# Ledger of designs, part 51: designed miniproteins, single chains, continued (3)

Each design is a single chain, and the fold is of that chain. pLDDT is the mean over its residues in the fold that is shown.

## One batch from the design tools (miniprotein)

Design m9763
Fold by ESMFold2-Fast:
Structure m9763 (fold): chain A 63 residues (1-63)
Amino acid sequence: LEERIREAAKAVAPRVDPAALEELTRAAIGAMRNPDDEALREELLALAKRHPEVARALDRALS
C-alpha cells in the first residue's frame, strides 16, 4: 500500500501544489502504518480538508 501511495503521488505531482502533495502523502503513509493512532488520522483528515483538490486527485489515482 505504501508503494501505491507513492506511485499515486508521482502520477498527480505535475498537476497539484508540491508542498500540499508532500504533506498529504506523508500523512497518508503515517496513518496507514499506524492505524490505531487517532492523532495521525485527524491530521490526515485536516490536511484533506485544507487541500481537497489534492486529496481527490490522490484518491482517484489510488483507485
Scores: mean pLDDT 78

Design m9764
Fold by ESMFold2-Fast:
Structure m9764 (fold): chain A 88 residues (1-88)
Amino acid sequence: SMEEETRRLLEEGARLIERGQRLFDEGVETGDVELLREAAREYRRAAELYRRAAELAEDASVAAGAYISAVGAEVEAERAERLAEEAE
């Protein structure tokens, strides 16, 4: 069902955010540009899944929440990318 697919996308997006956050924290602590770039990729992937969830969601409030999560993930990706550029 679209509801079950939406739930799977949201759960996978959340897992990618968790991985991205761990990579980001380690990258900041160690100054490792590669970890910051990996964090950005995980955040970008999460944003894609959240946008897909927003498109598939039958409930308007679920769609809105997924969209907000997608925008948040994009902001975190841009932050990680900017820090990586500053470290080079």
Scores: mean pLDDT 90

Design m9765
Fold by ESMFold2-Fast:
Structure m9765 (fold): chain A 108 residues (1-108)
Amino acid sequence: SEIKKEIDKLLKQLEEAKTKEEQVKLAKEIADLVREELLKLKSLEERKELIRYVILETLKLKNEEAKKILLESLKEMFEQLSKDESLTEEERELYEIAALTIEELLKE
């Protein structure tokens, strides 16, 4: 998948990022890329696959500060999508569950 390759590239850059400013910028770029792709997908199953992929790949990051910043950016993005009245109830519920999942991960 071209999108997964782009996400993997940004995740590698995020892993190596030494400043909070660079980490925040890269985390925002990843969250924006994921959001754009989710809006282009046509099925809930494809959206679930992308969300699962991004969360699992984020959890593999060894840079704990970068991981936390990315989880926070993803949570914010999912919370915004969960309240978007232009989306279906099923899509909003999927994004709400994703945000709650990340909130639990951030408590660790």
Scores: mean pLDDT 90

Design m9766
Fold by ESMFold2-Fast:
Structure m9766 (fold): chain A 62 residues (1-62)
Amino acid sequence: MIDAIKSGNRTLADEEIRRLKAENLTPEQREKVIAELKYLKENSTNPYIQKLAERALKELGA
């Protein structure tokens, strides 16, 4: 669900964030996405991925 963010590709990540905002996710899907993004922000060794995860969390209102 967040493969583009996990890849560190900024353009694809921007498209993925836009899609996630548009898809009207169920509460369960939203919780899973937020949990994965928080994990990447805290545990990724790649600072670009950490920043993309942080941005995605902000855009999703988490």
Scores: mean pLDDT 79

Design m9767
Fold by ESMFold2-Fast:
Structure m9767 (fold): chain A 65 residues (1-65)
Amino acid sequence: MTPIQRRAQGLLVKRLNSVPVEKREETLKEIAEKAGVSVKTVRDLAFGKSEVSDETAEKIIAALE
């Protein structure tokens, strides 16, 4: 992963760890909506299942600020 992708993943994991387990799926949906990307993309990044583009990572970071 690029530095921007790692930052996006780190911020996303930090956000998820700050909410109860039962609210994590809702939190992923809110982030995806704000970033203008699919919930699957946000979820896969959070769990390290797939790489995202730098553009997608920047959108996720903006949604988390």
Scores: mean pLDDT 79

Design m9768
Fold by ESMFold2-Fast:
Structure m9768 (fold): chain A 61 residues (1-61)
Amino acid sequence: MEEELERLRAEIERLKAEMSAISTRHRSAAGEIPPEAAAEIAALGRRIGDLEDRIRALEAE
């Protein structure tokens, strides 16, 4: 249980770091995020949300 929570938290941190890196890389270059990068950020955001929901379900009991 605790090891599973640690793994999920680590995965969320990894995804958040990746999303932040993509956003920073593209935004700092032009002030605009290309559609491909925006789609990738959106996909990462959805995956983070799914993992957060899993953690909440595990912690709620």
Scores: mean pLDDT 76

Design m9769
Fold by ESMFold2-Fast:
Order: sequence, then C-alpha cells, then structure tokens
Structure m9769 (fold): chain A 58 residues (1-58)
Amino acid sequence: MKNPFRGLPREEAVRLGAALLRTIRESPVPEAQKIARDVLSQMTPELRAEAERRAAEL
C-alpha cells in the first residue's frame, strides 16, 4: 500500500498523525472521526506508534 505520508518529513508526518488521533478521541462528529481513521489506516505501524506517543505527550 502506498504511504500517503511518504513525501513528508518524519516529524511532520508524526505531527499530522497525532492531530488525527486527537480528532478521533475528541471530536463528537462521526464523519470527522471516519475520515481521520481512514487516513491513519494508511500509516505504517512504526509511524503510527510514534504518532500515538506524540498524541499522548501533547
């Protein structure tokens, strides 16, 4: 599967992933959560783990 984050610097990709994770957690809007989940499914397991750590930290 083609990684949509491939063109981003690692730090930017992690920051974007963390923002998407916070959207899933905090947004009351099901459509926003669905979109965030769909984008997050495109991340590699390693990148997603780092995004999860960043979301918990910030």
Scores: mean pLDDT 72

Design m9770
Fold by ESMFold2-Fast:
Structure m9770 (fold): chain A 98 residues (1-98)
Amino acid sequence: HMMPLYYVSIELEDASPEQIEEFFERLEELAKEVGAVGISKRYESGKVVVLAPSLEIARKLAERAVELAKELGFKKIKVSIIRDSPDTLELVERREIE
């Protein structure tokens, strides 16, 4: 029995490669500040997944990611918090910018 981990999945849409690179760099710094345990970046698809040790850290990271996207002028961002437990992958929360 492992304690549940949380995946914070972030998808950037309608963004330039330069905007994606800047967002991912800033997000990695935020992930370290809030106590995330891992990050996986996919520059070509504008997707990034951050691993959080608790729901509180996952939510804090999701909030900061949405704020960062607004600051950088992103028109579309999707943020999903997924609970990884032994028996299930559960979507806990989703946030979007239009």
Scores: mean pLDDT 78

Design m9771
Fold by ESMFold2-Fast:
Structure m9771 (fold): chain A 61 residues (1-61)
Amino acid sequence: SALERAAQILRDTLARQQKLYDEQVKELEKQDKQKGEKFREEQEKILEGMRGTLEQVEAQI
């Protein structure tokens, strides 16, 4: 179904973004720990939004 396909795309996108954000946080924290922490918090809010959307899509399957 379209919902199953959307859920899979969201899962793949979420996993990819999580990995990229983790790598960016590590590099940023080496230069400025406070900036790295703030970036992590901002990116985690984005990822939580994506997880919420995924849960809503999966609940309809």
Scores: mean pLDDT 83

Design m9772
Fold by ESMFold2-Fast:
Structure m9772 (fold): chain A 87 residues (1-87)
Amino acid sequence: MDLSAEQKEALAPLVDALIAHSRAGNYDAAAAYTREVGDKAEELGKSPIETGRLQSRLEFLAGEVANAVKLGDEARAAEHVAQIRAT
C-alpha cells in the first residue's frame, strides 16, 4: 500500500508500539495498535478500503513477528519487522 513519507512518519510511533507488543507476545495490544494505525491512516486521507488493506497486512505481519520470536528465529522476526516498517 502506498503511504507517503509524511504519513509513515505520523504512524511511526504506533507502528513501533505494534512491533514491540508483537515481539512481547501481547496479541491484544498488538491488535489494538493495528486498529489505531488504520484509524490514523484514515484521518490522514486514506479510504476505508485502503485502511482495511493496511490493517490486514499489519495484522498478518505482526502475527509472523510473534511466531518467529516464539521459534527463536530473530532473523525472520527482523525481516517481518522491516516489512511492517516498509508498509
Scores: mean pLDDT 75

Design m9773
Fold by ESMFold2-Fast:
Structure m9773 (fold): chain A 76 residues (1-76)
Amino acid sequence: ALTSEEAIAFAEQKGKELGLSEAEIAIAKAIAASGDIETAEKAAKIFPKAGQVGLIAVYKQNGQEAKAEEVEKKLL
């Protein structure tokens, strides 16, 4: 599982790869920093791309790699 720092770094890198704005990347990083699955799942419904990036990071942080992969597939 990712550490909190690794999850935040993942959200920043993935957001940049997807062409997200600085504000969207900040949202994804804030979600990743929460480490909380319920918060991340709610945020993913409110912020389409940024929320999904944050949710992937939180799933990876909690060792839920299969759920992270499902969100990554939907993001494409």
Scores: mean pLDDT 85

Design m9774
Fold by ESMFold2-Fast:
Structure m9774 (fold): chain A 63 residues (1-63)
Amino acid sequence: SLKTITLELRGLSPQEAAQLALQILKIPGVKSVSLRVDGDTATLDIVTEEKNADKVREEALKL
């Protein structure tokens, strides 16, 4: 089954947020990443297999 990990980030430009989304997409086990920018807040929804969710979250937070 799939799991969505949501990260909310402040202080990134839209360009920086897009670059981060591309880096997250390179993490093994990530199936998709969606990015929403609203004012100063960027929201990343990361879709992965549930069994990989903890590893994906750890790798994303290291970026």
Scores: mean pLDDT 83

Design m9775
Fold by ESMFold2-Fast:
Structure m9775 (fold): chain A 68 residues (1-68)
Amino acid sequence: SSRKKQYEALKEGIIEGLELIVKGVDKAIEKNGAAPLDEEEKERLEKIIEESKKRIEEEFEEDMERIR
């Protein structure tokens, strides 16, 4: 179904976007002349991103199960 394919594409796009944020943060900090993230700040960011990915995957999979 086109709806199921759309949900799958949205899920993948959001997850890919979150992965790009992690890779882009150091470059954005450098561009704005701020100090790099310390280890504690990096761990917090990584945890937030990983938890967000898991929630997105779970929510979209539940929605896709309801689509015939």
Scores: mean pLDDT 74

Design m9776
Fold by ESMFold2-Fast:
Structure m9776 (fold): chain A 75 residues (1-75)
Amino acid sequence: MTVSDIQNALNATTGVENVKVSQTGPNKLLVEGKVSGGLTPDMVEALVASLDGVASVKSSGDNASGSFKLEVTLK
């Protein structure tokens, strides 16, 4: 699992905008963006958590603004 794998998955998702994926540690990524079109930050968290090679996800997204911020731990 790479930064590009997660970014490509989210870019392919309708209603996900302004995706930014950054590596913060050897097995840690920060994933940020915005949702529209009836998506919620919780739905994006569930999508990322379902990807192969993801061990866990911690969300700090704001449902009111439609923004998401996810701390992802890789396997």
Scores: mean pLDDT 75

Design m9777
Fold by ESMFold2-Fast:
Structure m9777 (fold): chain A 75 residues (1-75)
Amino acid sequence: AGAAKLEATSGTSGTLTVNGKTYKASSGGYIAARLAGRYGAVGGTATVETDEGTFRVKVTENTGPTSFTGEATKL
């Protein structure tokens, strides 16, 4: 597991950064990016599909309506 940050762009795209490496969120990641705006998601788990693989992210903090932080594990 590694420190993770998700940032959503306009509800249709996002980026996932894990231990300083940034990945482009795919269609699965777009759903996870939309969830970044949900303040009730803290402690929840999201599956984020990226251009270089799939990650499971446990949300630890909502940092804004378009971003959250957490811990990611590559599947």
Scores: mean pLDDT 68

Design m9778
Fold by ESMFold2-Fast:
Structure m9778 (fold): chain A 91 residues (1-91)
Amino acid sequence: DEALERARRHAEEGREKLFKETQEQSRAIADQGNKQAEETVAALTSAGASQEEIDNARQKIHSQTTQQITQAYLEGRQEAAKYEAEVEEKL
């Protein structure tokens, strides 16, 4: 059935789009975290901060960035689950 095959292809395209959007959001969060870490390290270095203070600041930013990426993936999973329910209802 060509209509059923078209519906399945459209569903697959929707799944790929959601996956790509989650990946792009994760990359944007990682890039922002890296930029924040670089700016913070540069500022602390210019202020004469100790290596321990610099390392602690990096670790804090890394932990915050990792939490934000984890949250983005959890939200992406919820959107994917909702999309699957909508696809199942239409098929």
Scores: mean pLDDT 85

Design m9779
Fold by ESMFold2-Fast:
Structure m9779 (fold): chain A 87 residues (1-87)
Amino acid sequence: LAVGALAEISKVEPELVANLFLPNLVELLKHDNFDVRKSAALALENISKQKPSLIEPYVNEIGTIIVENSQPLEILLIFKKILDNLN
């Protein structure tokens, strides 16, 4: 999955991934495929860990998507880590 590649790249180059793909990663949280949603969430978590200011404008949108789509526990835990990284 291309999203899986973005999750791996975000571990090393979170700012590059955020600058090019951040709105796309937020949109992919709505995807019907669990692995795509999980990879998008992991990429967003990696960005939030290194550059929380880049995620902050999207946190309400991400939270709404996560809550309204009844995400499995694994994705909810990733979202909790994103919130923790934002202080």
Scores: mean pLDDT 81

Design m9780
Fold by ESMFold2-Fast:
Structure m9780 (fold): chain A 80 residues (1-80)
Amino acid sequence: SAADEAKLQQLLQQLEAKLGRVAQKAKEQNNQEALERVRELEAEIQQILKDLYAGKISQEEAISRLEQILSEVEELEKEI
């Protein structure tokens, strides 16, 4: 639906912004573990999008999985 598409785009924008901030802070701290965690989360997002565009998962499933990743990103942001 148009609402699901809008929510998906909003989540992707939030994830990009938060991951960018976390990566920048981790780089400034020379925190290799946090940088590796960022790369893992980015890879998970890319896999979700790949599965969505291949028709392997629904938009609803993609949104649910991205919301879980957003929670993980927010936890990582608090730890560094």
Scores: mean pLDDT 89

Design m9781
Fold by ESMFold2-Fast:
Structure m9781 (fold): chain A 87 residues (1-87)
Amino acid sequence: SRAALVALAEELLRRAKELLRQGRYDEARELFDQAVAAYVAGLSDEERKALAPTLQALVDRFEEALRARDEDAAIAVLDEIAALMRS
């Protein structure tokens, strides 16, 4: 169900934040990728089309934050995705 996929994505994002705070950026990226995939799997075709540019921009910002080793910027992207999932 969509609710189960959102709950999974939220748990993965929460764990990714913990990994970011520990400096474990590669593991945080893997959980982030899984969280986005779980969220997208719960969307309709119309929602996927509408959200695709927003999700791509968030993915790009997350990758940029990881390259810069900017923990605060990376966590901010996780919070934006969590808010998007609840809308």
Scores: mean pLDDT 89

Design m9782
Fold by ESMFold2-Fast:
Structure m9782 (fold): chain A 113 residues (1-113)
Amino acid sequence: SVDELEELLSKLPEEDALEIADYITSILTAENLEEMLEAAKKLGEVVGSLNVPEEFVFELVVTIFKVLLKEKPLSEEEIEKLFEAFAEGFLSVRPDWKELVEKIKEEIKKLLE
């Protein structure tokens, strides 16, 4: 939920929380898939730059995608592409965290079932 996302963001430095919220808003207000994918990649880069534990990143990213699925009518294919763009940005900053990305991907797939 949005309230759960706000609680997680409140645990981050204000600058990081605002930047993440801005990219989420960019995805929600984007008029086409290309704009959504660009914002998702930038969101991944910002989340990858956070100095937080892996368990926090898992909870944050899953909660972000729960909010996106609830607030915007996205197809399964669009969600998959959006996560791939996010993962590209995230792994560009955290190349060694591929196992965490795969765990998040599996959790997001469960949200689509």
Scores: mean pLDDT 88

Design m9783
Fold by ESMFold2-Fast:
Structure m9783 (fold): chain A 93 residues (1-93)
Amino acid sequence: MEDELRKLRDEGMKYVKEAVEAAVKGDMEKAKEYVKKFGKVAKEILEKDPKRGPRAVAAMAAAGVILAIGAGIDKGSFEDMNYVSKLILEAAK
């Protein structure tokens, strides 16, 4: 059902925003926790919609990068992007 996918996308974007907010505050442990939660939601999206899910997950991850750049995140930003990339790759398995 498209309704379930919409809820998962909304939940995923909430975790992306929470991760960026935590990183801006310097709480890298909390940021990593939200990135993990996003990875779990991303996996569910990919499993429920294998045709459109990858593009939706990529768009959410890209939005997170744009938000991080806009927030001026310097501390750990490169490590966080590598961590998000690893979670997306793990979710795609």
Scores: mean pLDDT 68

Design m9784
Fold by ESMFold2-Fast:
Structure m9784 (fold): chain A 60 residues (1-60)
Amino acid sequence: AALAARIAQLQAQLAAQQANMAAVRETADAATRARMDRVLALIQANVDTQVAGLRALAAR
């Protein structure tokens, strides 16, 4: 289904961003790591909200 494909795409993109940022975090200073963690938390919350909305539409 198109909605399931979009959910999978959003989750895959989030996972790719987390993996890329995790690699950078290993070489980053503490202040940069803290900023990256806050940004990732915001991205995660936004994706979770979008996925929940798409799932709600699929349930109708």
Scores: mean pLDDT 81

Design m9785
Fold by ESMFold2-Fast:
Structure m9785 (fold): chain A 75 residues (1-75)
Amino acid sequence: EAEKLLDEAIEYAEKGDVEKAIRYAQRSALLYIDNISKAFAVATAAIDLLRKVANGELSAEEARERIRQMLEDAK
């Protein structure tokens, strides 16, 4: 489920493991977005948000909500 993969991505970002956070965010996007170009666009935007979580510039909750909204909008 995309939400479980997103939760894993947020957890890894909080731990500073940006590579794993990116991997889980990409899997979440690809699983629930029919259009591959939209999936890559959402994954790219999610990477930027997860990087900000890892840097302490954005809360995990705010990043999760923004990424979730992007996933819903791209369906």
Scores: mean pLDDT 75

Design m9786
Fold by ESMFold2-Fast:
Structure m9786 (fold): chain A 63 residues (1-63)
Amino acid sequence: SMEEEIIERLVKEGGLSREKAEAIIKTAKSLSPAGRELLGRLAVRDGGVSEETAEKLVELGLQ
C-alpha cells in the first residue's frame, strides 16, 4: 500500500522508528492541506527525507 511505502521510506531515509513513522502518517491524515504541505517541507528540511517521500506524504493526507 502507499502507506506502507511511505512508512518504509520514513524509517530508511529519516532514521525514524516504525512507530514514529506510523504516527506521522496518522497526523498527516488529520491535517489540513496547508498543514500537510508544511509537514512535508519539515520532513525534507529537518528529517532528511527525499522530496519524493514528502510528496507521497502530502498525497496520502487527501484521504
Scores: mean pLDDT 77

Design m9787
Fold by ESMFold2-Fast:
Structure m9787 (fold): chain A 58 residues (1-58)
Amino acid sequence: KEKEMLEIVEKVEREVLREALLAGRAPDAQAAKERAKQALIDAGFSEEEVEAFLEREM
């Protein structure tokens, strides 16, 4: 479960980095964190669990 959440976060971080590089901008860490939070909630994790996980890992 925790590994699944980490894989989702890593995928989002890679997507944000790729988009920023293609646009000629630096990746926005706050935008990446917000996108990761939404992706985890969309995957079926609770908002409370997602916030606790992101606070520990990011």
Scores: mean pLDDT 77

Design m9788
Fold by ESMFold2-Fast:
Structure m9788 (fold): chain A 85 residues (1-85)
Amino acid sequence: MTIIVTTEDGKVVTVEVPETLTVEEAAEVILETLKAFGIEISREEALEVARLFADEDGKVTATQLALAIEYMLRRKGVRVRVEVK
């Protein structure tokens, strides 16, 4: 699946992900996506966010990961639209 992150100023970042990830895999995607926007966070912060969007089995869907990325970018002051295809 493709996660598409678009900022108000027209910057587009696309991330290819499986339909379902582990918390650890989701945290790595969050770290790399935020880095593409010039935002650095700790691995621990990324893991905490991934856990917030995980199900009871510790799995993060591509849709939940997209919401996690949107949540983190908004929390860091970046206005974004996030889509999953």
Scores: mean pLDDT 85

Design m9789
Fold by ESMFold2-Fast:
Structure m9789 (fold): chain A 71 residues (1-71)
Amino acid sequence: SEVRERSEEIVRKGIEALRTGDEELFEEALREEEELIAEIESLPEEEKKEALKIASEVAYRYREEAEAAAA
């Protein structure tokens, strides 16, 4: 799934940026997230629902790691 692959890449990039303090990498991750969200919003309702579910599952899976990296 393109949405899953992109979501995982964005989250992993964001976590790495938080761990290393790389503000440029963090801004890149945010830009890629905004781009993905815009693409999802343009999808037909059924595809949008599935894409949001996938993105939410990825975010939830990495939630604790992201919180630890930000602390």
Scores: mean pLDDT 82

Design m9790
Fold by ESMFold2-Fast:
Structure m9790 (fold): chain A 89 residues (1-89)
Amino acid sequence: PREALEELYRRLADGERVSREEFVRLLVEAGLSEEEAIALFNEADVDGDGYVSAEDLAAAASKLNRERGEPEVSAEEVREAIRAMLERS
């Protein structure tokens, strides 16, 4: 449901850290499979502390981009991507 993505966006935009359980639950409610949600969380939770923020997601994406010679991704870009998904549907 849209409400799950809106809640995730709101929490990340407010600078909140989202636990693994909450992150997976919200993404599954938004339409992802549990497997996909867990994989995304594991990629973002590179320090293994069990929480993710928009900054953590940006850092994970930036790490992948650096390995490929691509530019860094900002936390703002992560927030905008989530918002764009909400706006387009």
Scores: mean pLDDT 69

Design m9791
Fold by ESMFold2-Fast:
Structure m9791 (fold): chain A 112 residues (1-112)
Amino acid sequence: MEEAIELAKKAIDLANQGKGVEALSYAIQAARKVPELRPVVPALETALKYAGDNPEIAKGIAETILAAVKSENPARAAADGLETLSEIFEKMGLPEVAKALREAAERLRAQV
């Protein structure tokens, strides 16, 4: 858990520096360290593919992963955060990323 928190914090720092690709790579590493968050990884890889150059998107994802890692229920926290990001990204014109995040949230909610 401590390793995942540090990776997620590094992702936020990199996003704040405008390094969206590096930020998303660290967010993916943080999610991989938490068993409950592993179902999110394919959606984060989709975000990297379609929006990796956008540091605001990377920051939103990194902040969501940090909140989930620090939560008593990481899967629920991630699902709630990813649904919120999906609505924002759909409005930004990123339907492929929005769909991937919605599907990841549905998978997390089903794994109770």
Scores: mean pLDDT 85

Design m9792
Fold by ESMFold2-Fast:
Structure m9792 (fold): chain A 89 residues (1-89)
Amino acid sequence: HMEKVLEKIREILRKELPTAKPYTVLGQKLVEEGFDERVAALAETAANLVFVHKIPEETARQLLVELAREAGLDVEKVLEAFDKIKQML
């Protein structure tokens, strides 16, 4: 059932990403540090998947790379933003 959950998450994130903004204090701090709002939103969503929903970190990192490339975002910046949120938790 985890595979079906990940498929649905991927679909939702693809749809929402072009207009995505961070909704947490951690994501807002990333924007204050100069990260794009979509980068910050994607990073905080991935952190939620890993730390709240217990999705494997490697799976979340792969999802970040996939979605960042599709959206034309800097993959390294998205992974950097995720690692920064991880350090703040």
Scores: mean pLDDT 80

Design m9793
Fold by ESMFold2-Fast:
Structure m9793 (fold): chain A 84 residues (1-84)
Amino acid sequence: MEELKKLPFSELQDLGIEAIRQGDHDKALEIARAIAEKAVEQRLPGIVVRSLLDPLIDEARKLGDDELAQQIRDIRGEALVKLL
């Protein structure tokens, strides 16, 4: 987890999308949490948090993986609450 937070957001997004495409739920959720936690630590605006995680939610939804899409939405929601 700590090692993932050292990566740029763009690389984390690419890795997350790849994990979703491969059906690796555990890795996709780990990456989504790393993005969310890194964004909260940097105190990024909520709109930026959405721009970072929405591509992962959209990819899961496109693949018909409603459960994964909802789990990533929950991670996004938790991050947004922490930024209030």
Scores: mean pLDDT 86

Design m9794
Fold by ESMFold2-Fast:
Structure m9794 (fold): chain A 80 residues (1-80)
Amino acid sequence: MIPEASEEEIELGEKAEKEKDEEALKEVLIKYAEKLYELGVITEEELKKIKEAKSVEETKKIMEEILRRRRAELAAERAA
C-alpha cells in the first residue's frame, strides 16, 4: 500500500501552502516523493520527473497522476 505522509510532513506541507511558500512546499513534496521511491512505490524516472517540475502546481499534478495510477493498480490487484 502507498505510505501515508507523516503527521509532521502534513503539518509542514499545510503551513507552506498557507504561507504560499512555493520553495518550501515543493521541497516537502520532493521529500515525500523520495520516501515513496525508497519504498519502491514510484520509479526513479517518476521521481526525476517530480524533481524537474517547474512549479508547485505541476509537481502536485505529476504526483497525483502517479499516485492515482499506483492506487488503481493496487485496487485492481485486490479485486483480482
Scores: mean pLDDT 71

Design m9795
Fold by ESMFold2-Fast:
Structure m9795 (fold): chain A 100 residues (1-100)
Amino acid sequence: AAPLSAEDRAALLRAADRILARLLEAGVLTPEEAERARAALEAMLAGELTRENVEVLVRLMEAVARAGLDDLFTEAEIAALERLLRAAAPLIESLRPPVP
């Protein structure tokens, strides 16, 4: 996968700010959860791909899906997110899923 560009970083941060505002307005996230998600994404985009940051991102994506806000992403933002998730894939795969 291609590395994250400055444009990818900017696109993901703009998407996060928009989506977090909507999740806060809808009451899906607390202000503390939104701040943590924003900080985790910023850290990951700076190269801090830790298990904790990846877990926060996964929970944020689950909240977006539950709120029906997945259609608010642009094509460029989706592509940037997919590149970030590919970079984090080994950590995501190491997360224990619920027993199927």
Scores: mean pLDDT 74

Design m9796
Fold by ESMFold2-Fast:
Structure m9796 (fold): chain A 83 residues (1-83)
Amino acid sequence: DLEKKIEELVEEMGKLYKETKDPAVQEKMLEILAKMQKELEKKAKELGFDPSTSSEEQEKEVKEAAVELGEKALKEMKELVEK
């Protein structure tokens, strides 16, 4: 279930952000998330995704890209906290 994976990634990222006590680290986390958002928007456009007209297969491809980009963002956020 791709939707569940996306929800789990969002929850883990949110928990990491809330548990972080350093404002400078939180700011860098927001930069990672902003970069992820831009990459996801670019991928959606490349796939020809339109929420009103796109097929189930196109929706799955966008959700798969969201999971992949989310996992990368979470990994970068975890590395940031460990340093």
Scores: mean pLDDT 78

Design m9797
Fold by ESMFold2-Fast:
Structure m9797 (fold): chain A 76 residues (1-76)
Amino acid sequence: VSTAEVYLALGEIYYAIGNLDEKKGRLDSAIESYKKAIELYQKAIDSPDATPEEVAEAQRFIDELNKKLKELEEKK
């Protein structure tokens, strides 16, 4: 297991936590979890063992989460 794989997995966990909080109407907690997921995906990209495919996947998740955060913060 590479360092990049660990950060990708952790990012996915926080993304899932954010989704659960969003479903429960806990928007502030969802936003915090999504921001943490972005941080972890960025660490995956910055990992020296990250493959081009892992970098592309992490960047896609960051883009998706940034769009989601914009929508959620505009609803508050």
Scores: mean pLDDT 84

Design m9798
Fold by ESMFold2-Fast:
Structure m9798 (fold): chain A 54 residues (1-54)
Amino acid sequence: MNRQELADRMIAQAAPLVSPAQLEELRRKLEEMIREGASKEQLTAAFVAHLERV
């Protein structure tokens, strides 16, 4: 699974757990991290941190 596929799956998992605004914030953050060359581990850490906030 590539980084974009991982991000897409994370967004799908977060959708029932957060508001639409928080979901868009997460999506933008993950897309930005992918553009900056973030690893799958870094994407996973950011996802977990975002969910802990909500």
Scores: mean pLDDT 78

